Designed miniproteins, single chains, continued (3). Designs and how they scored, part 111

Each design is a single chain, and the fold is of that chain. pLDDT is the mean over its residues in the fold that is shown.

## One batch from the design tools (miniprotein)

Design m11844
Fold by ESMFold2-Fast:
Structure m11844 (fold): chain A 84 residues (1-84)
Amino acid sequence: SEDERLLEAARQAKEEFFQLLEDASKKPITPEDVAIIDEALKRFEGMAKKLLSSVTSEKLKEEIEKLLKEVKKAYEEFKKKNGL
């Protein structure tokens, strides 16, 4: 279904966000890196909010909310690890 296709896109976006954090962690973090990650998080949150307003399946809503929580948690842990 279209909802499943959108959920798969959200899962891919999560993996791309995690890769962005991993790549940033390989070098000293710059203010420019933080700006890029902040914008990536805003884009992910915007996408998740749009999906949550459009999907009718409770299971899909739970999966999208889970992805959003995982992305936010990963960035909070990244910031703590880097003294941000």
Scores: mean pLDDT 84

Design m11845
Fold by ESMFold2-Fast:
Structure m11845 (fold): chain A 90 residues (1-90)
Amino acid sequence: EAKEKMRELLTKAVDAFLEKALKEKLITEEQAEDLRKGVLTEDPEVREELDKKLKPYIEKLDKEKVEKINAEALAAQEAAAREAYEELEA
């Protein structure tokens, strides 16, 4: 269940990030879906393909807004990983 719990927490963190990015209009709904699949997929080939597809769009985004939202997303992912780690250690 540790992997399942980690996946659940990661999914929540990713969804929170994408919701903020969509609200700020930094990405489209299609790009959000691709990013979600890229982060949550267990298939390395799918992840690599989605990363290549999204790279040109990410480079064209407002870097300051992207960095701010990325910082919040990284904090959320770190919190989720910490919670999962504490459950594993219990």
Scores: mean pLDDT 66

Design m11846
Fold by ESMFold2-Fast:
Structure m11846 (fold): chain A 61 residues (1-61)
Amino acid sequence: MDAESAAVQALAERITPLLKAGKLDEARKVADEFIASIPDPDVQAVARRAADTMLRHAELA
């Protein structure tokens, strides 16, 4: 698995339980902290887009 796919999976594992619990603000904070820990800016950008998509879908559900 490439670094981008691994980062998206790790992000999803961290924020999905918070999104299911309706803790959107906590999920945003956890996502931001995780993304900030990624040293590769290209991987960081992919993880940010994935987080934005997951958070938007949770808000609409």
Scores: mean pLDDT 81

Design m11847
Fold by ESMFold2-Fast:
Structure m11847 (fold): chain A 70 residues (1-70)
Amino acid sequence: STRLLFDLVRRALLDSGVPAEVAREAARWVAENPEASEEEIREHLVKLGVPAEVARRAARDVTRVVRQVA
């Protein structure tokens, strides 16, 4: 479910310290691109303005979530 994936990814991003507005946008992108690699997710977060260290941690956590529901 795209909605379930969106909600779980958004939660993981928030727990990793990503701001609410950015977390919502990033979660939408991941739900639309569930095949994206950890590196692609990290790069997308950086493009949205997430600091590199936070993006690295968040991408790892998001990748784990995606694998659990895909």
Scores: mean pLDDT 86

Design m11848
Fold by ESMFold2-Fast:
Structure m11848 (fold): chain A 88 residues (1-88)
Amino acid sequence: MTAEELRAAIERSGAEYGRPEATAIALEQLELRERLASGELRVSEEELRERARGLPAEFQEGIAEALEEGRLEEAYLALREHELLAAR
């Protein structure tokens, strides 16, 4: 599936199930994945750990685990999702 096809599928699913907030998060996650893959967006482990300190403890643990496993991209995506959820 292309990124455009995936985006359209997420938007359609969100409209069908009436989940605008979940749809917005999913679309941002897709854009961030594309930017990480292209090299347009770069993140460091230090930056992720610093930003994670602003989150509730349960979210910090998940991010720390992903970083310890070398999953830098997944750690960043989890951080951003939790930042959006915590801002509510």
Scores: mean pLDDT 74

Design m11849
Fold by ESMFold2-Fast:
Structure m11849 (fold): chain A 69 residues (1-69)
Amino acid sequence: SQQQGQQLIQQGRQYAQQGDYDKARQLLLQAADLGLTAEASRQMGEIARKQGNEEEAQRWYEAARLSEE
């Protein structure tokens, strides 16, 4: 559900703040499966950018844009 997806986004952000990017990504991908694709993709892009991977970040931001439109 949308509510479950939002909880997964919140948990993913918490793991990312703790530096557990693998767990954060797993939770964000689960949120995308529940229909929060744009939000999950933005958060994935943010993680990629924090890890210095600008190309990966840009791919995720584009995925988020396409999911909104």
Scores: mean pLDDT 87

Design m11850
Fold by ESMFold2-Fast:
Structure m11850 (fold): chain A 115 residues (1-115)
Amino acid sequence: MKKKLIAELESEAHGIRVKAKGYLYDDGKIEIEAEAERLDPSVTLQELAEALAATIMGVVYKMIEKGYVPGRLLELKVEITDTKIKVKAVFELGEDPEESRRVVAELAQRVIDAA
């Protein structure tokens, strides 16, 4: 397989639908794909970004629990529309869960700041 699904997190609350998936590539890279969608027009772009950031952190923590530790961020793509925020992040495989949590917290903040 070229990539394997390791962790997934999905929720719908307060007019926001969020989904995040964590994959392991055959070459040892980790990919996070995440999306937040506004279901209620009263939801702000900032609220979408915050929900997405929390969901990304959640899926990364699930991957760390399974022994798949994201290391250095290699690629980050953020796409923003009037109804959706999409994020794709690619990491090299790391060894330090504490460093990984700091890297993902920084990525989550960058998603919030982009909104």
Scores: mean pLDDT 85

Design m11851
Fold by ESMFold2-Fast:
Structure m11851 (fold): chain A 86 residues (1-86)
Amino acid sequence: EEEEIKAAAEALFSQFLKKVEEKYKGELSKEELEKLAKEELKKFMEEGIEKRVQLMKEDGVPEEKIEEERKKMEEVLKKIMEEIEK
């Protein structure tokens, strides 16, 4: 499953990098584009986690189960960001 995290990290970073390169090409340096891509990716994933948690709370999912799912999603996010920062 670590291979899945690496594949996800590469795919997500590539997608966000391509998106910011297309939007900001000629305005930002390569280093600034890479930084922006990482920031946008992290924000996207964090917002996804918060939205999922909020929906689970609204659906009456038990607090302990919500806590477990939040931790799992946060661990995946952390591993993806660590892989990208290598």
Scores: mean pLDDT 80

Design m11852
Fold by ESMFold2-Fast:
Structure m11852 (fold): chain A 94 residues (1-94)
Amino acid sequence: SEAEELVEKLEKYLEEAVEYLKKALENSGGKGEEYREKALEYAEKAEEYAEKLKEAPDEVRVDALLRVQPALNELAELLGEPKLTVVTREQLLA
């Protein structure tokens, strides 16, 4: 249940990062920058939960990866950078 809560938080924060990054791309100027800052904040929170899951059993880590893969793929596409996706996957699989 504690491991499941960590997976739920990881999924939630990655989905929030995607949402805010999409809003950033729809907006320009200060509003776009505000949304980019929010997207980064949520992505950083997601990375924290991915790191906590590194010590979880393999089945929990595999479940986490499967649940978050769509959001990670979307973030990678929107950012033009696979860094966050690669790092998070390594943390979940290590």
Scores: mean pLDDT 76

Design m11853
Fold by ESMFold2-Fast:
Structure m11853 (fold): chain A 67 residues (1-67)
Amino acid sequence: SLQELISQVSPELRADLEELVKASQEERDRLFGRILLKAPQQDDEKLAQIAELLGYKQAQEYIKSVK
């Protein structure tokens, strides 16, 4: 589930991810970009799964384009 994936990322990102879930589409894109810049690369796989659940069906490509 989305909540389980959020619990598996670095604790420093969890608050930002909770805000991401509640955000509008425009705000969500901005916040997700900020999260990716802060995130250690070890979280990339979990962040990709979260992105897919939030409607970013090309999450791996999106993450690679931002990093």
Scores: mean pLDDT 72

Design m11854
Fold by ESMFold2-Fast:
Structure m11854 (fold): chain A 77 residues (1-77)
Amino acid sequence: SAFEQQLEQLAAETKAFILQYEKDPARAQQLIAQVDQVLALLKQQMQTMSPAQQQQLLQQFRRSVEALKEMVKRLAA
């Protein structure tokens, strides 16, 4: 579905961000594994949700990822 594709895209962007900013390889691998676990759980939960609930979940997740990226970039500067 379109929502599943967007969720996978956000997960891919989050993993790329981890690789860019996390300099400890072991920590980076742990965080990437956590992203994959969260993605799998969200995909499962979305199957039991209405399209409106799926859209709300995706928007909330997107906003959280963007806020985290901005915060990390600001603190790293």
Scores: mean pLDDT 77

Design m11855
Fold by ESMFold2-Fast:
Structure m11855 (fold): chain A 80 residues (1-80)
Amino acid sequence: MSKEELAKEAEEVVERAKELIEELQKKDPSITQEDVEKGKAQLDGLKEQIKKLLEEGNIELAEEMLKKLKEDTEGLEKLV
């Protein structure tokens, strides 16, 4: 997978995860708006970190982080 492909996949996964967090809040009212905002900020940080690793040529670590992010997103899908 190319750097461009990995960066695009990271963006898509993060956007999907943000949607799932919003849906989870609708299903579970114990999840506050602050929790949602914190989760979205954390996801944006992970996206930027993956992109930075790709720019630095650390493709293997970027792929590992993206794999974990995808697994975490799949776990979130099971909760909504």
Scores: mean pLDDT 82

Design m11856
Fold by ESMFold2-Fast:
Structure m11856 (fold): chain A 95 residues (1-95)
Amino acid sequence: SSLDELRQEAQRRFEEIRATTDPEEQERLLEDFVVDLVDRYLGLRERGKLTPDMVQLYRDIFRQAAELARSLGFDELADLLNRLVDILDRQLDIL
C-alpha cells in the first residue's frame, strides 16, 4: 500500500540520518525530508485525498522526526516538528 511505502521510506531516511557523522549534514538531511513530507501532505490536502490513516501516518513520522531531532541536539527543529504533530492531532479530531 502507499502507506506501507511511506513507512518504509521514512525508516530508510531516518537510518541514513542516524548513520551520518557530520551534524550539519544530519540536520540538512532531516530538514530536507521534513520539507518533502510537508509538501506531500499539503498536496494531498489540496487534492482532497487525505484519509484519517494518512494523517495518522504523517503525524507518527513527524513525531519520530521530532524525537530524532531532539536526540541529535536540534532542539528548535524538534519544537517545530512537535507543533506539526499537534496540528495533525487536531485535524484527526475533526475528521
Scores: mean pLDDT 87

Design m11857
Fold by ESMFold2-Fast:
Order: structure tokens, then sequence, then C-alpha cells
Structure m11857 (fold): chain A 81 residues (1-81)
């Protein structure tokens, strides 16, 4: 499903950018832009394909969960500094 593949790619790219961020300002910009884009792609996929898209997204995003947690922890550390 193209919309699901685009959402997964956007999520992976956002995670990679967050892990590479070096300042609180970069974290806030990447988070705002990345998660807004992911939200739009997820909403589009669910709108077009319903629950099937939600299930496909959950399965496709599962391998990224550990990397996302690491990226968010890195971001929180920069915001706390």
Amino acid sequence: MEAVEEAVRAAAETIERLLAAKSAEEVLAIHREGYERIRELVEEAVREHGEKAAEELEAAMAPLAAAEEAALAHGRALLAA
C-alpha cells in the first residue's frame, strides 16, 4: 500500500534526523515537521483503506519502535540540557 510505504519512510527519516540532531531547536523543528508529515500520511492511508491500513501501519512501524524510543530519548536529553 503506497501510502503506508510513504508513512514508514517518513517515520524512518524522522527517526534518523532526530538521532543526528545536536540542539533543542533542531529537535523541535524535526519533531514538528516529521510527525506532522507522518500524521498526514497515516490519516490519508486510513481514509483510503480504513482498518486495513491501520493494521498494515502497525505491523510496518513495529520494527522501528526501538529506534523511535532511542530518538525520542536523545531529543528529550537535548531539550533538558
Scores: mean pLDDT 81

Design m11858
Fold by ESMFold2-Fast:
Structure m11858 (fold): chain A 66 residues (1-66)
Amino acid sequence: MRKEFEGDRTIKRGKSGDSVFLVKGILVGEGEIESIEVVKPLKYSKDKEADKAYFEKLMAEQEAEK
Protein backbone atom coordinates (compact mmCIF):
# COMPACT_ATOMS: atom_id res chain seq x y z
CA MET A 1 0.00 0.00 0.00
CA ARG A 2 1.38 3.40 -1.01
CA LYS A 3 0.80 6.45 1.18
CA GLU A 4 2.11 9.95 0.61
CA PHE A 5 3.61 11.89 3.49
CA GLU A 6 4.93 15.40 3.96
CA GLY A 7 7.20 16.56 6.75
CA ASP A 8 10.11 18.59 7.94
CA ARG A 9 13.68 17.37 7.58
CA THR A 10 16.82 18.84 9.12
CA ILE A 11 19.41 18.77 6.33
CA LYS A 12 22.29 20.93 7.54
CA ARG A 13 23.73 21.01 11.03
CA GLY A 14 26.06 23.62 12.45
CA LYS A 15 26.82 26.15 15.17
CA SER A 16 24.42 28.65 13.58
CA GLY A 17 21.54 26.18 13.85
CA ASP A 18 20.07 23.81 11.30
CA SER A 19 18.23 24.50 8.08
CA VAL A 20 14.86 22.73 7.79
CA PHE A 21 13.38 21.54 4.51
CA LEU A 22 9.93 20.37 3.57
CA VAL A 23 10.05 16.88 2.07
CA LYS A 24 7.51 14.69 0.33
CA GLY A 25 7.68 10.92 0.15
CA ILE A 26 5.90 7.68 -0.53
CA LEU A 27 5.52 5.31 2.39
CA VAL A 28 5.32 1.62 1.47
CA GLY A 29 4.16 -0.90 4.04
CA GLU A 30 4.97 -0.33 7.71
CA GLY A 31 7.44 2.56 7.94
CA GLU A 32 9.36 1.80 4.74
CA ILE A 33 9.99 4.81 2.49
CA GLU A 34 10.00 4.29 -1.29
CA SER A 35 11.15 7.79 -2.23
CA ILE A 36 11.81 11.23 -0.75
CA GLU A 37 11.77 14.54 -2.59
CA VAL A 38 12.92 17.88 -1.15
CA VAL A 39 10.24 20.46 -1.96
CA LYS A 40 11.40 23.76 -0.47
CA PRO A 41 13.31 25.32 2.43
CA LEU A 42 11.19 26.09 5.50
CA LYS A 43 13.91 27.65 7.65
CA TYR A 44 17.41 28.93 7.01
CA SER A 45 20.31 29.07 9.44
CA LYS A 46 22.08 32.41 10.09
CA ASP A 47 24.05 31.81 6.87
CA LYS A 48 21.13 32.02 4.43
CA GLU A 49 23.36 32.18 1.34
CA ALA A 50 25.18 28.93 2.19
CA ASP A 51 21.82 27.27 2.94
CA LYS A 52 20.49 28.36 -0.47
CA ALA A 53 23.56 26.88 -2.19
CA TYR A 54 23.08 23.61 -0.31
CA PHE A 55 19.39 23.50 -1.31
CA GLU A 56 20.34 24.07 -4.95
CA LYS A 57 22.71 21.09 -4.77
CA LEU A 58 19.91 18.89 -3.40
CA MET A 59 17.50 20.06 -6.11
CA ALA A 60 20.09 19.47 -8.84
CA GLU A 61 20.66 15.92 -7.56
CA GLN A 62 16.90 15.23 -7.64
CA GLU A 63 16.57 16.68 -11.17
CA ALA A 64 19.46 14.48 -12.36
CA GLU A 65 17.48 11.43 -11.18
CA LYS A 66 14.50 12.37 -13.37
Scores: mean pLDDT 59

Design m11859
Fold by ESMFold2-Fast:
Structure m11859 (fold): chain A 75 residues (1-75)
Amino acid sequence: SLDDQIAALRARLQAVQDRAAAILAERGYISDAEIRKLAQEFIAGARALLPALAALDPALAERVQAAIEELEKEL
């Protein structure tokens, strides 16, 4: 369902945020390379959900793809 795909995307984002928080708690800082790696892992996970999202809501899938492309330009 669309709710399941949105929940999966939220879970991916939460996992990345939790990992970043753990690094900060352990070391007191996070490097640019680590931020890029976490962002790339999130992008890969979000991209894997795009075909299922496009089947349920093509307009939302197009917006998610555009957001991913903009994020990649900043890495």
Scores: mean pLDDT 81

Design m11860
Fold by ESMFold2-Fast:
Structure m11860 (fold): chain A 67 residues (1-67)
Amino acid sequence: GSTEELIALVKQAQADQAQLLQRARESLPDSDFVIVGQLLKLSEEQIQMLSPGSREKSIALLKQLLS
């Protein structure tokens, strides 16, 4: 499901946080950069507690940065 997809994307992003954050800084507006920074600090339990809308936005941002 979308929760499992987001967990996988966050784990992938966490594997190289510095490179991911650098890419986000170069490609995203400041508001979206803040969201990415928060996502990298979330545990699996915290990701499961996200609303559907927050989860979809987070998936879209991480896919953009990891593509």
Scores: mean pLDDT 80

Design m11861
Fold by ESMFold2-Fast:
Structure m11861 (fold): chain A 107 residues (1-107)
Amino acid sequence: AATVSGAGTVKEGETVTLTARFDQPAEGFAWLLQRPDGSLGIVATSGGGAGWRFQGRVTAEVSGNTATLTIENVRAEDSGTYYAVPVPAEDLSGAAAGQGATLTVEK
């Protein structure tokens, strides 16, 4: 399981760094955002992919058992609960998401 930290309340336009620690080293991972409507969307992947709402604003890195997501120029629509899951994300997103962290973006 992964534990996400570094979320909280930030202002629109700021840079946010989220950190996830895994119980074991992960070879690949995906960052997911669960919005208030309950939907899950891809934020970024360790393979350099990004969700369409985050293109050009996110970087995802891995070092050992720690994954880091940096979101630049945050928007109100980026608010929600962030999870990090080992790849393949689709197979693990519901069962192995671990502890998420909630980001609130204020205007």
Scores: mean pLDDT 74

Design m11862
Fold by ESMFold2-Fast:
Structure m11862 (fold): chain A 79 residues (1-79)
Amino acid sequence: NALELASKIFEAIPAALAVVMREHGLDDPIANLARAFGLASAYADGDEEVKAEIDKVRAEIEQKYGSTTIEAAVAFAKE
């Protein structure tokens, strides 16, 4: 189901954005969003290495900020 796939991608976006922002910096938000969508798509497609990294980062964001929002992901990436 395409809607279920889209939901999994959107669920992974905050953690994927945090990973991308830590690797590439904060200077290009459009390029970072495109990279985050690519990483979230790989997560949704079952890439085991991407899944392990996203799940770890998502857990760290949840532990520190109590949520996995875009705001929490940006704050996490700035650490």
Scores: mean pLDDT 82

Design m11863
Fold by ESMFold2-Fast:
Structure m11863 (fold): chain A 68 residues (1-68)
Amino acid sequence: MEELIKLIENSKKLSEEEKKLVIDYIKTFGTEEDLKKIRELLESKSPRSALDLLIYVGVEELRHVILG
């Protein structure tokens, strides 16, 4: 968890507001599966990786709030 948070804080793909959103999600709801998927998206070379990361976090947060 702490290692992934440092990777997010040092990422050039995300704004400071986006970093806070992802870190807050990880601290509140983040499962091992979530941590793995977030790491994969953060390290991706895809032009869509930042958008895909934010969509993933937003969808999973809503799932936890509505269904959990």
Scores: mean pLDDT 76

Design m11864
Fold by ESMFold2-Fast:
Structure m11864 (fold): chain A 60 residues (1-60)
Amino acid sequence: SREERAGEAIRRAVDLLLAGKPLDSPEVQRLIREAAEHLDVDEETARKGVRAAIAHQRSR
């Protein structure tokens, strides 16, 4: 589904960010665009999703 593809893109972006890639890297930005497209939302909403996922990981 589109939601599954968006979730996968977000997970991959989170993995790259946790590995030390910057948020403005072309790889991370491409994954954020993919997630936004699959969810039919803007890129800022997708970026908030990625930030929320990282915050959840760090709160453990």
Scores: mean pLDDT 79

Design m11865
Fold by ESMFold2-Fast:
Structure m11865 (fold): chain A 82 residues (1-82)
Amino acid sequence: ALKILEEGKKKVREAVERGDFEKAREILEETVREVGRAVEEHLVTVHGESREEAQEIAERVERNVRRRLEEFLEKVKKEVEE
């Protein structure tokens, strides 16, 4: 999950640096989905959580990751505008 978030941030930064804000948002949304799926599968396969509990935890992680990535996107936009 952490590596997915780090790669997503890198790709978002690259898209913003190119001025492709639409692509940056697409990457952000894709990264949120990939992190959620990775967290769900890890909880089920490694920790033996029920699929229902894993989904609830993944949804909470997705909300937190989306917020962090949106804050990151705004920060990078400001850096590029300077």
Scores: mean pLDDT 79

Design m11866
Fold by ESMFold2-Fast:
Structure m11866 (fold): chain A 74 residues (1-74)
Amino acid sequence: SMEEKEKKLKQIENNLLSIYDYTREKARARGLTPEEADQLAEERIKENAEFLSKITGDEELVKEAYEKVLEKRR
């Protein structure tokens, strides 16, 4: 159903947001610039999105969640 799709989308989005924020925080703590930290966080969620696409078989849904995360952190 559309409701189940939206729920799954939100779960993936929240997971990727947590990974983004954690990666950025750790990079900043290591003395990296905001720009370098953002780049590492983006690369990390890209890797996670690729893995999630493989295990879920739903590349389109995962891509949508990934793009929403990037919009929220711009």
Scores: mean pLDDT 87

Design m11867
Fold by ESMFold2-Fast:
Structure m11867 (fold): chain A 97 residues (1-97)
Amino acid sequence: EEARRAVELLLRGYDAYKQGRYDEAIRLFKEAIELAEKTLGKDSPLVAAAYGILSRAYRKKGKIDEAEKYHQKAVELDRKATEQQKREFADLLAEVR
């Protein structure tokens, strides 16, 4: 499913982030967000999670304004997510490794 691909992109981006490859991580997180918005909806927990780590990647690059913007988006989206949507996201993460 497309949702699995969005999670895989998020995880690959996180690996790049951990290795200090912040530009690669940012690209992968943006791809994960675009795919997740199309497949799971704009308010999905995956989109919230992707904005959260995207914010951290921008902060690591010293792009503080972008980091704050994406952090605010992540917090707002997480507050809108239902208990069911959060469970579905957790289950999807478990399937993708």
Scores: mean pLDDT 81

Design m11868
Fold by ESMFold2-Fast:
Structure m11868 (fold): chain A 108 residues (1-108)
Amino acid sequence: SHAAGSAFRTSATLDETATKVDAALKESVEKAKKVLQQGTSDVSSLLTSAANDDPSSASEYNNLANQITTATNTAVRDGKAGLEGAIRLLRDASKQLRDRGQQLLSSI
């Protein structure tokens, strides 16, 4: 399924972004903020594409994109605590899209 492929691709990018931010945070809060800002753009684009490929999940994916944007802005403002929150959100979102991808594969 094209929708399943989009979900898995978006899930992988969410998890990779979380991993990169977490690694950067161990070195520098400022480095982690930059990595998160760069990753958020790609993730938001992929969530929008995944929403177009899976209209039944479009509201959930658009809500996730908005939550990730808000968490990124909070992390830039609030530093370490905001970054830790963003990492958790990205990992939770990755799991949600991975589970959706599996569900879509099981329905065909």
Scores: mean pLDDT 88

Design m11869
Fold by ESMFold2-Fast:
Structure m11869 (fold): chain A 61 residues (1-61)
Amino acid sequence: MEDVLNFALGSLYLGKTRSSKYVGLTLLASLGPEAHPLIEELLKTETDPEIVEMLNFLLTL
């Protein structure tokens, strides 16, 4: 679990591209409710409205 979260975080932050963020979103979706704290943290700093919308959607799962 922790390794998947660290990988998802790495994909979103280290890649810094839209494609990398989409890979991170896919990994966060696979974690379900266990990813909610990380999604909430990402929402505090994310400025891309499309990514923000997808992160908010994942919080409903």
Scores: mean pLDDT 70

Design m11870
Fold by ESMFold2-Fast:
Structure m11870 (fold): chain A 64 residues (1-64)
Amino acid sequence: MLEELKKKVEETSKRIKEITRQILEGANQDELLKELREAMIEGGLSEDAANSAVESVRKMAASV
């Protein structure tokens, strides 16, 4: 169980990192933030957890 979950988390993490990188590079943030949220939910995160992570990424992008 843990090994299977770890594989899914790692795949989702790679996707999230790619989307986050594009957001930080100044791409269309609203569209990418929605895609990021969907990727996190697809990876098994709740909407609350996904929203919190999206807010964190948005704050990082605003600081850059």
Scores: mean pLDDT 73

Design m11871
Fold by ESMFold2-Fast:
Structure m11871 (fold): chain A 111 residues (1-111)
Amino acid sequence: AAAGAATRAAYATIEEAVRQLPPEVAARVAELLNALLDRIQEVAGPYTGVGGAAALGAAGQVSREDVDALAAAIREAGERMAALAREAGKPAAADALRAALAGLADLIRAG
């Protein structure tokens, strides 16, 4: 699915950005990302029985409020990750994290 390819591209961008960060900052970004992935599975997972791109695709079948709340949480996580990267002196990584998480939020809203 197109959503699966876009999701994999976003994760690849996140992984590359995290590799540029100091280990302490990278660990904090990973914690935020893991919490976010757990939330995606909780909201979309029951509708697919499969994680990842399939769970994101099923988000369109949940309530509009749940989809909007999840998209907002993804965008907020992206802003927090970007702030941590910027404070570490890695503005390119910050921009990449913000863009990738914003893209994931848009995918959730699209279903």
Scores: mean pLDDT 73

Design m11872
Fold by ESMFold2-Fast:
Structure m11872 (fold): chain A 72 residues (1-72)
Amino acid sequence: SPAERLAEAARRLIDKLGKETLSKEEAMQVVLEAAVITGDLELAQRAMRKLSELGDELTKEQVVEAIREAAK
């Protein structure tokens, strides 16, 4: 699915960062970069809106869940 494709791309980018948590800015940038790879720009924008409502430190799992929720 577009959600799983975008989530997997984001997960790979986060893994390259080598960090357990990301700032909100880092999480937003990861989602945008993942969307450039997959072409899922509209879904990425919806996911970023969901991320904007979360705290300033985000886990990989929170970023992935925001992408999945954005697709519903």
Scores: mean pLDDT 85

Design m11873
Fold by ESMFold2-Fast:
Structure m11873 (fold): chain A 60 residues (1-60)
Amino acid sequence: MREEAERYIREQEEELRRQYAETHDEAGYRQSMAALERVREELERRDLTAEEVRELLDKL
């Protein structure tokens, strides 16, 4: 379901923000956020399941 995919993306975004707060690795944070944004664009273009979102994130 799209809602599950959106929730998974939000959980990943929150984890990245938490990691950035601890490390201050701005370059790594920016790169990971860009990867999540690409997955969000794909989700907007087509309806993805949470499993498909996970597979896309593994490739990016």
Scores: mean pLDDT 74

Design m11874
Fold by ESMFold2-Fast:
Structure m11874 (fold): chain A 60 residues (1-60)
Amino acid sequence: MKTPKELVEEFKEKLSKAKTKEEQVKVIDEFNEEVSKRKDMTSEERKELAEEFEKLLEEV
């Protein structure tokens, strides 16, 4: 199982390789789905990771 940090890094890489807005949205949706399934993460940690990814999308 991937750590939260490994999950973030994996999806950051996928997001950086996404060339269209549709691909970027798909990556974010997949990330949110993976995070929602992680019982080892708190609700606050899931929100923080989701906010971090939203900020990355705005910076690209």
Scores: mean pLDDT 72

Design m11875
Fold by ESMFold2-Fast:
Structure m11875 (fold): chain A 86 residues (1-86)
Amino acid sequence: AEFEREVEEARREFEERRSELTPEELARGELQFEVSVLLQRYLADPDPARREALRAEILALARAAGPEAEAQVEALFAKMEALEAE
């Protein structure tokens, strides 16, 4: 359960740095954690069709937040695909 631990560590680091972050950075961080929760569901689902639908929902959420958020989510999926290829 690598992602659960990474999300917990990132959350702790994010909370420690909250006072140093701009409102824009705070909004991006919160979106990233929301996406991470959905990604955990994506990883737990053995059905490729349901995972593809969940991926589309995550991307739609990120796109609604803006092109920068969409790029971050695309990078997360690319990182996950690379880790799964190991």
Scores: mean pLDDT 72

Design m11876
Fold by ESMFold2-Fast:
Structure m11876 (fold): chain A 59 residues (1-59)
Amino acid sequence: SEAGINEVIKRFDAGELSVKEAAEKVRELNPTTSQLMAFGFYLSEKTGLSLAEITELLA
């Protein structure tokens, strides 16, 4: 759900979750393709990791 993804983002921004933990939590929420894409871009921008690396974490 969008609310669940937003909660993961808040916890990640607060330093409570690692990149891997945030990716795992979002995967558990069964996101839509658009939600997964938006989250992937968000993580890429925040971490400096490539979209390819983020895609592997979300796989």
Scores: mean pLDDT 80

Design m11877
Fold by ESMFold2-Fast:
Structure m11877 (fold): chain A 74 residues (1-74)
Amino acid sequence: MSESEKVIKEIDEELSKLSKEEQIKALQQLIKTSQAALDYAAAHPDSPLSDEEIAVYEAVLKYAEERLKKLLEE
């Protein structure tokens, strides 16, 4: 299992314990923090973030956006 897959599984398990409203708020925060980290890395190529860390943020952002979309469509 990749590091990204492991992190996403842990996030999914924690979200499953929350109400729909709390899941929406948590996913919105994950999107904001992941996007901010990626924006920072893109603006600062000498950033201390590794390629592996960037890949994790990209995977989390994609997962959070897809899950939020599904929750809002229900």
Scores: mean pLDDT 80

Design m11878
Fold by ESMFold2-Fast:
Structure m11878 (fold): chain A 66 residues (1-66)
Amino acid sequence: MEKEREEELLKLFESLHPEVQELIERASSGDAATITAAALLAMALGQPLSVSEVEEIAEVIRKRRE
């Protein structure tokens, strides 16, 4: 993943509602259902994210924690 894209995704993550952030952190373990739930919650809160964007954010969070 490009470093510039990684920083962009981190800024996006920081702008998200805390409940969405928590779901994305849980989704970092590769749980597709949790990734989908995070995308739906973000949309409901007025911060629409695609499932693919949530997957990318989860991967970035996972890599930085490891």
Scores: mean pLDDT 76

Design m11879
Fold by ESMFold2-Fast:
Structure m11879 (fold): chain A 53 residues (1-53)
Amino acid sequence: SALDREIERLRAEHARHKEQLRQEHPDKAELYELLYDIALGGEIFVLERRAER
């Protein structure tokens, strides 16, 4: 579906940004992974809610 394709693009973009931050700040890799996963979850939640209504 269109929603699935948008979520896939969003996941790919977040993964790319997360990897860049991890390379610049390896000491904070786990924190950045957690923060990006939370942000991604929130964005997906909003997209799913918009698609529902």
Scores: mean pLDDT 78

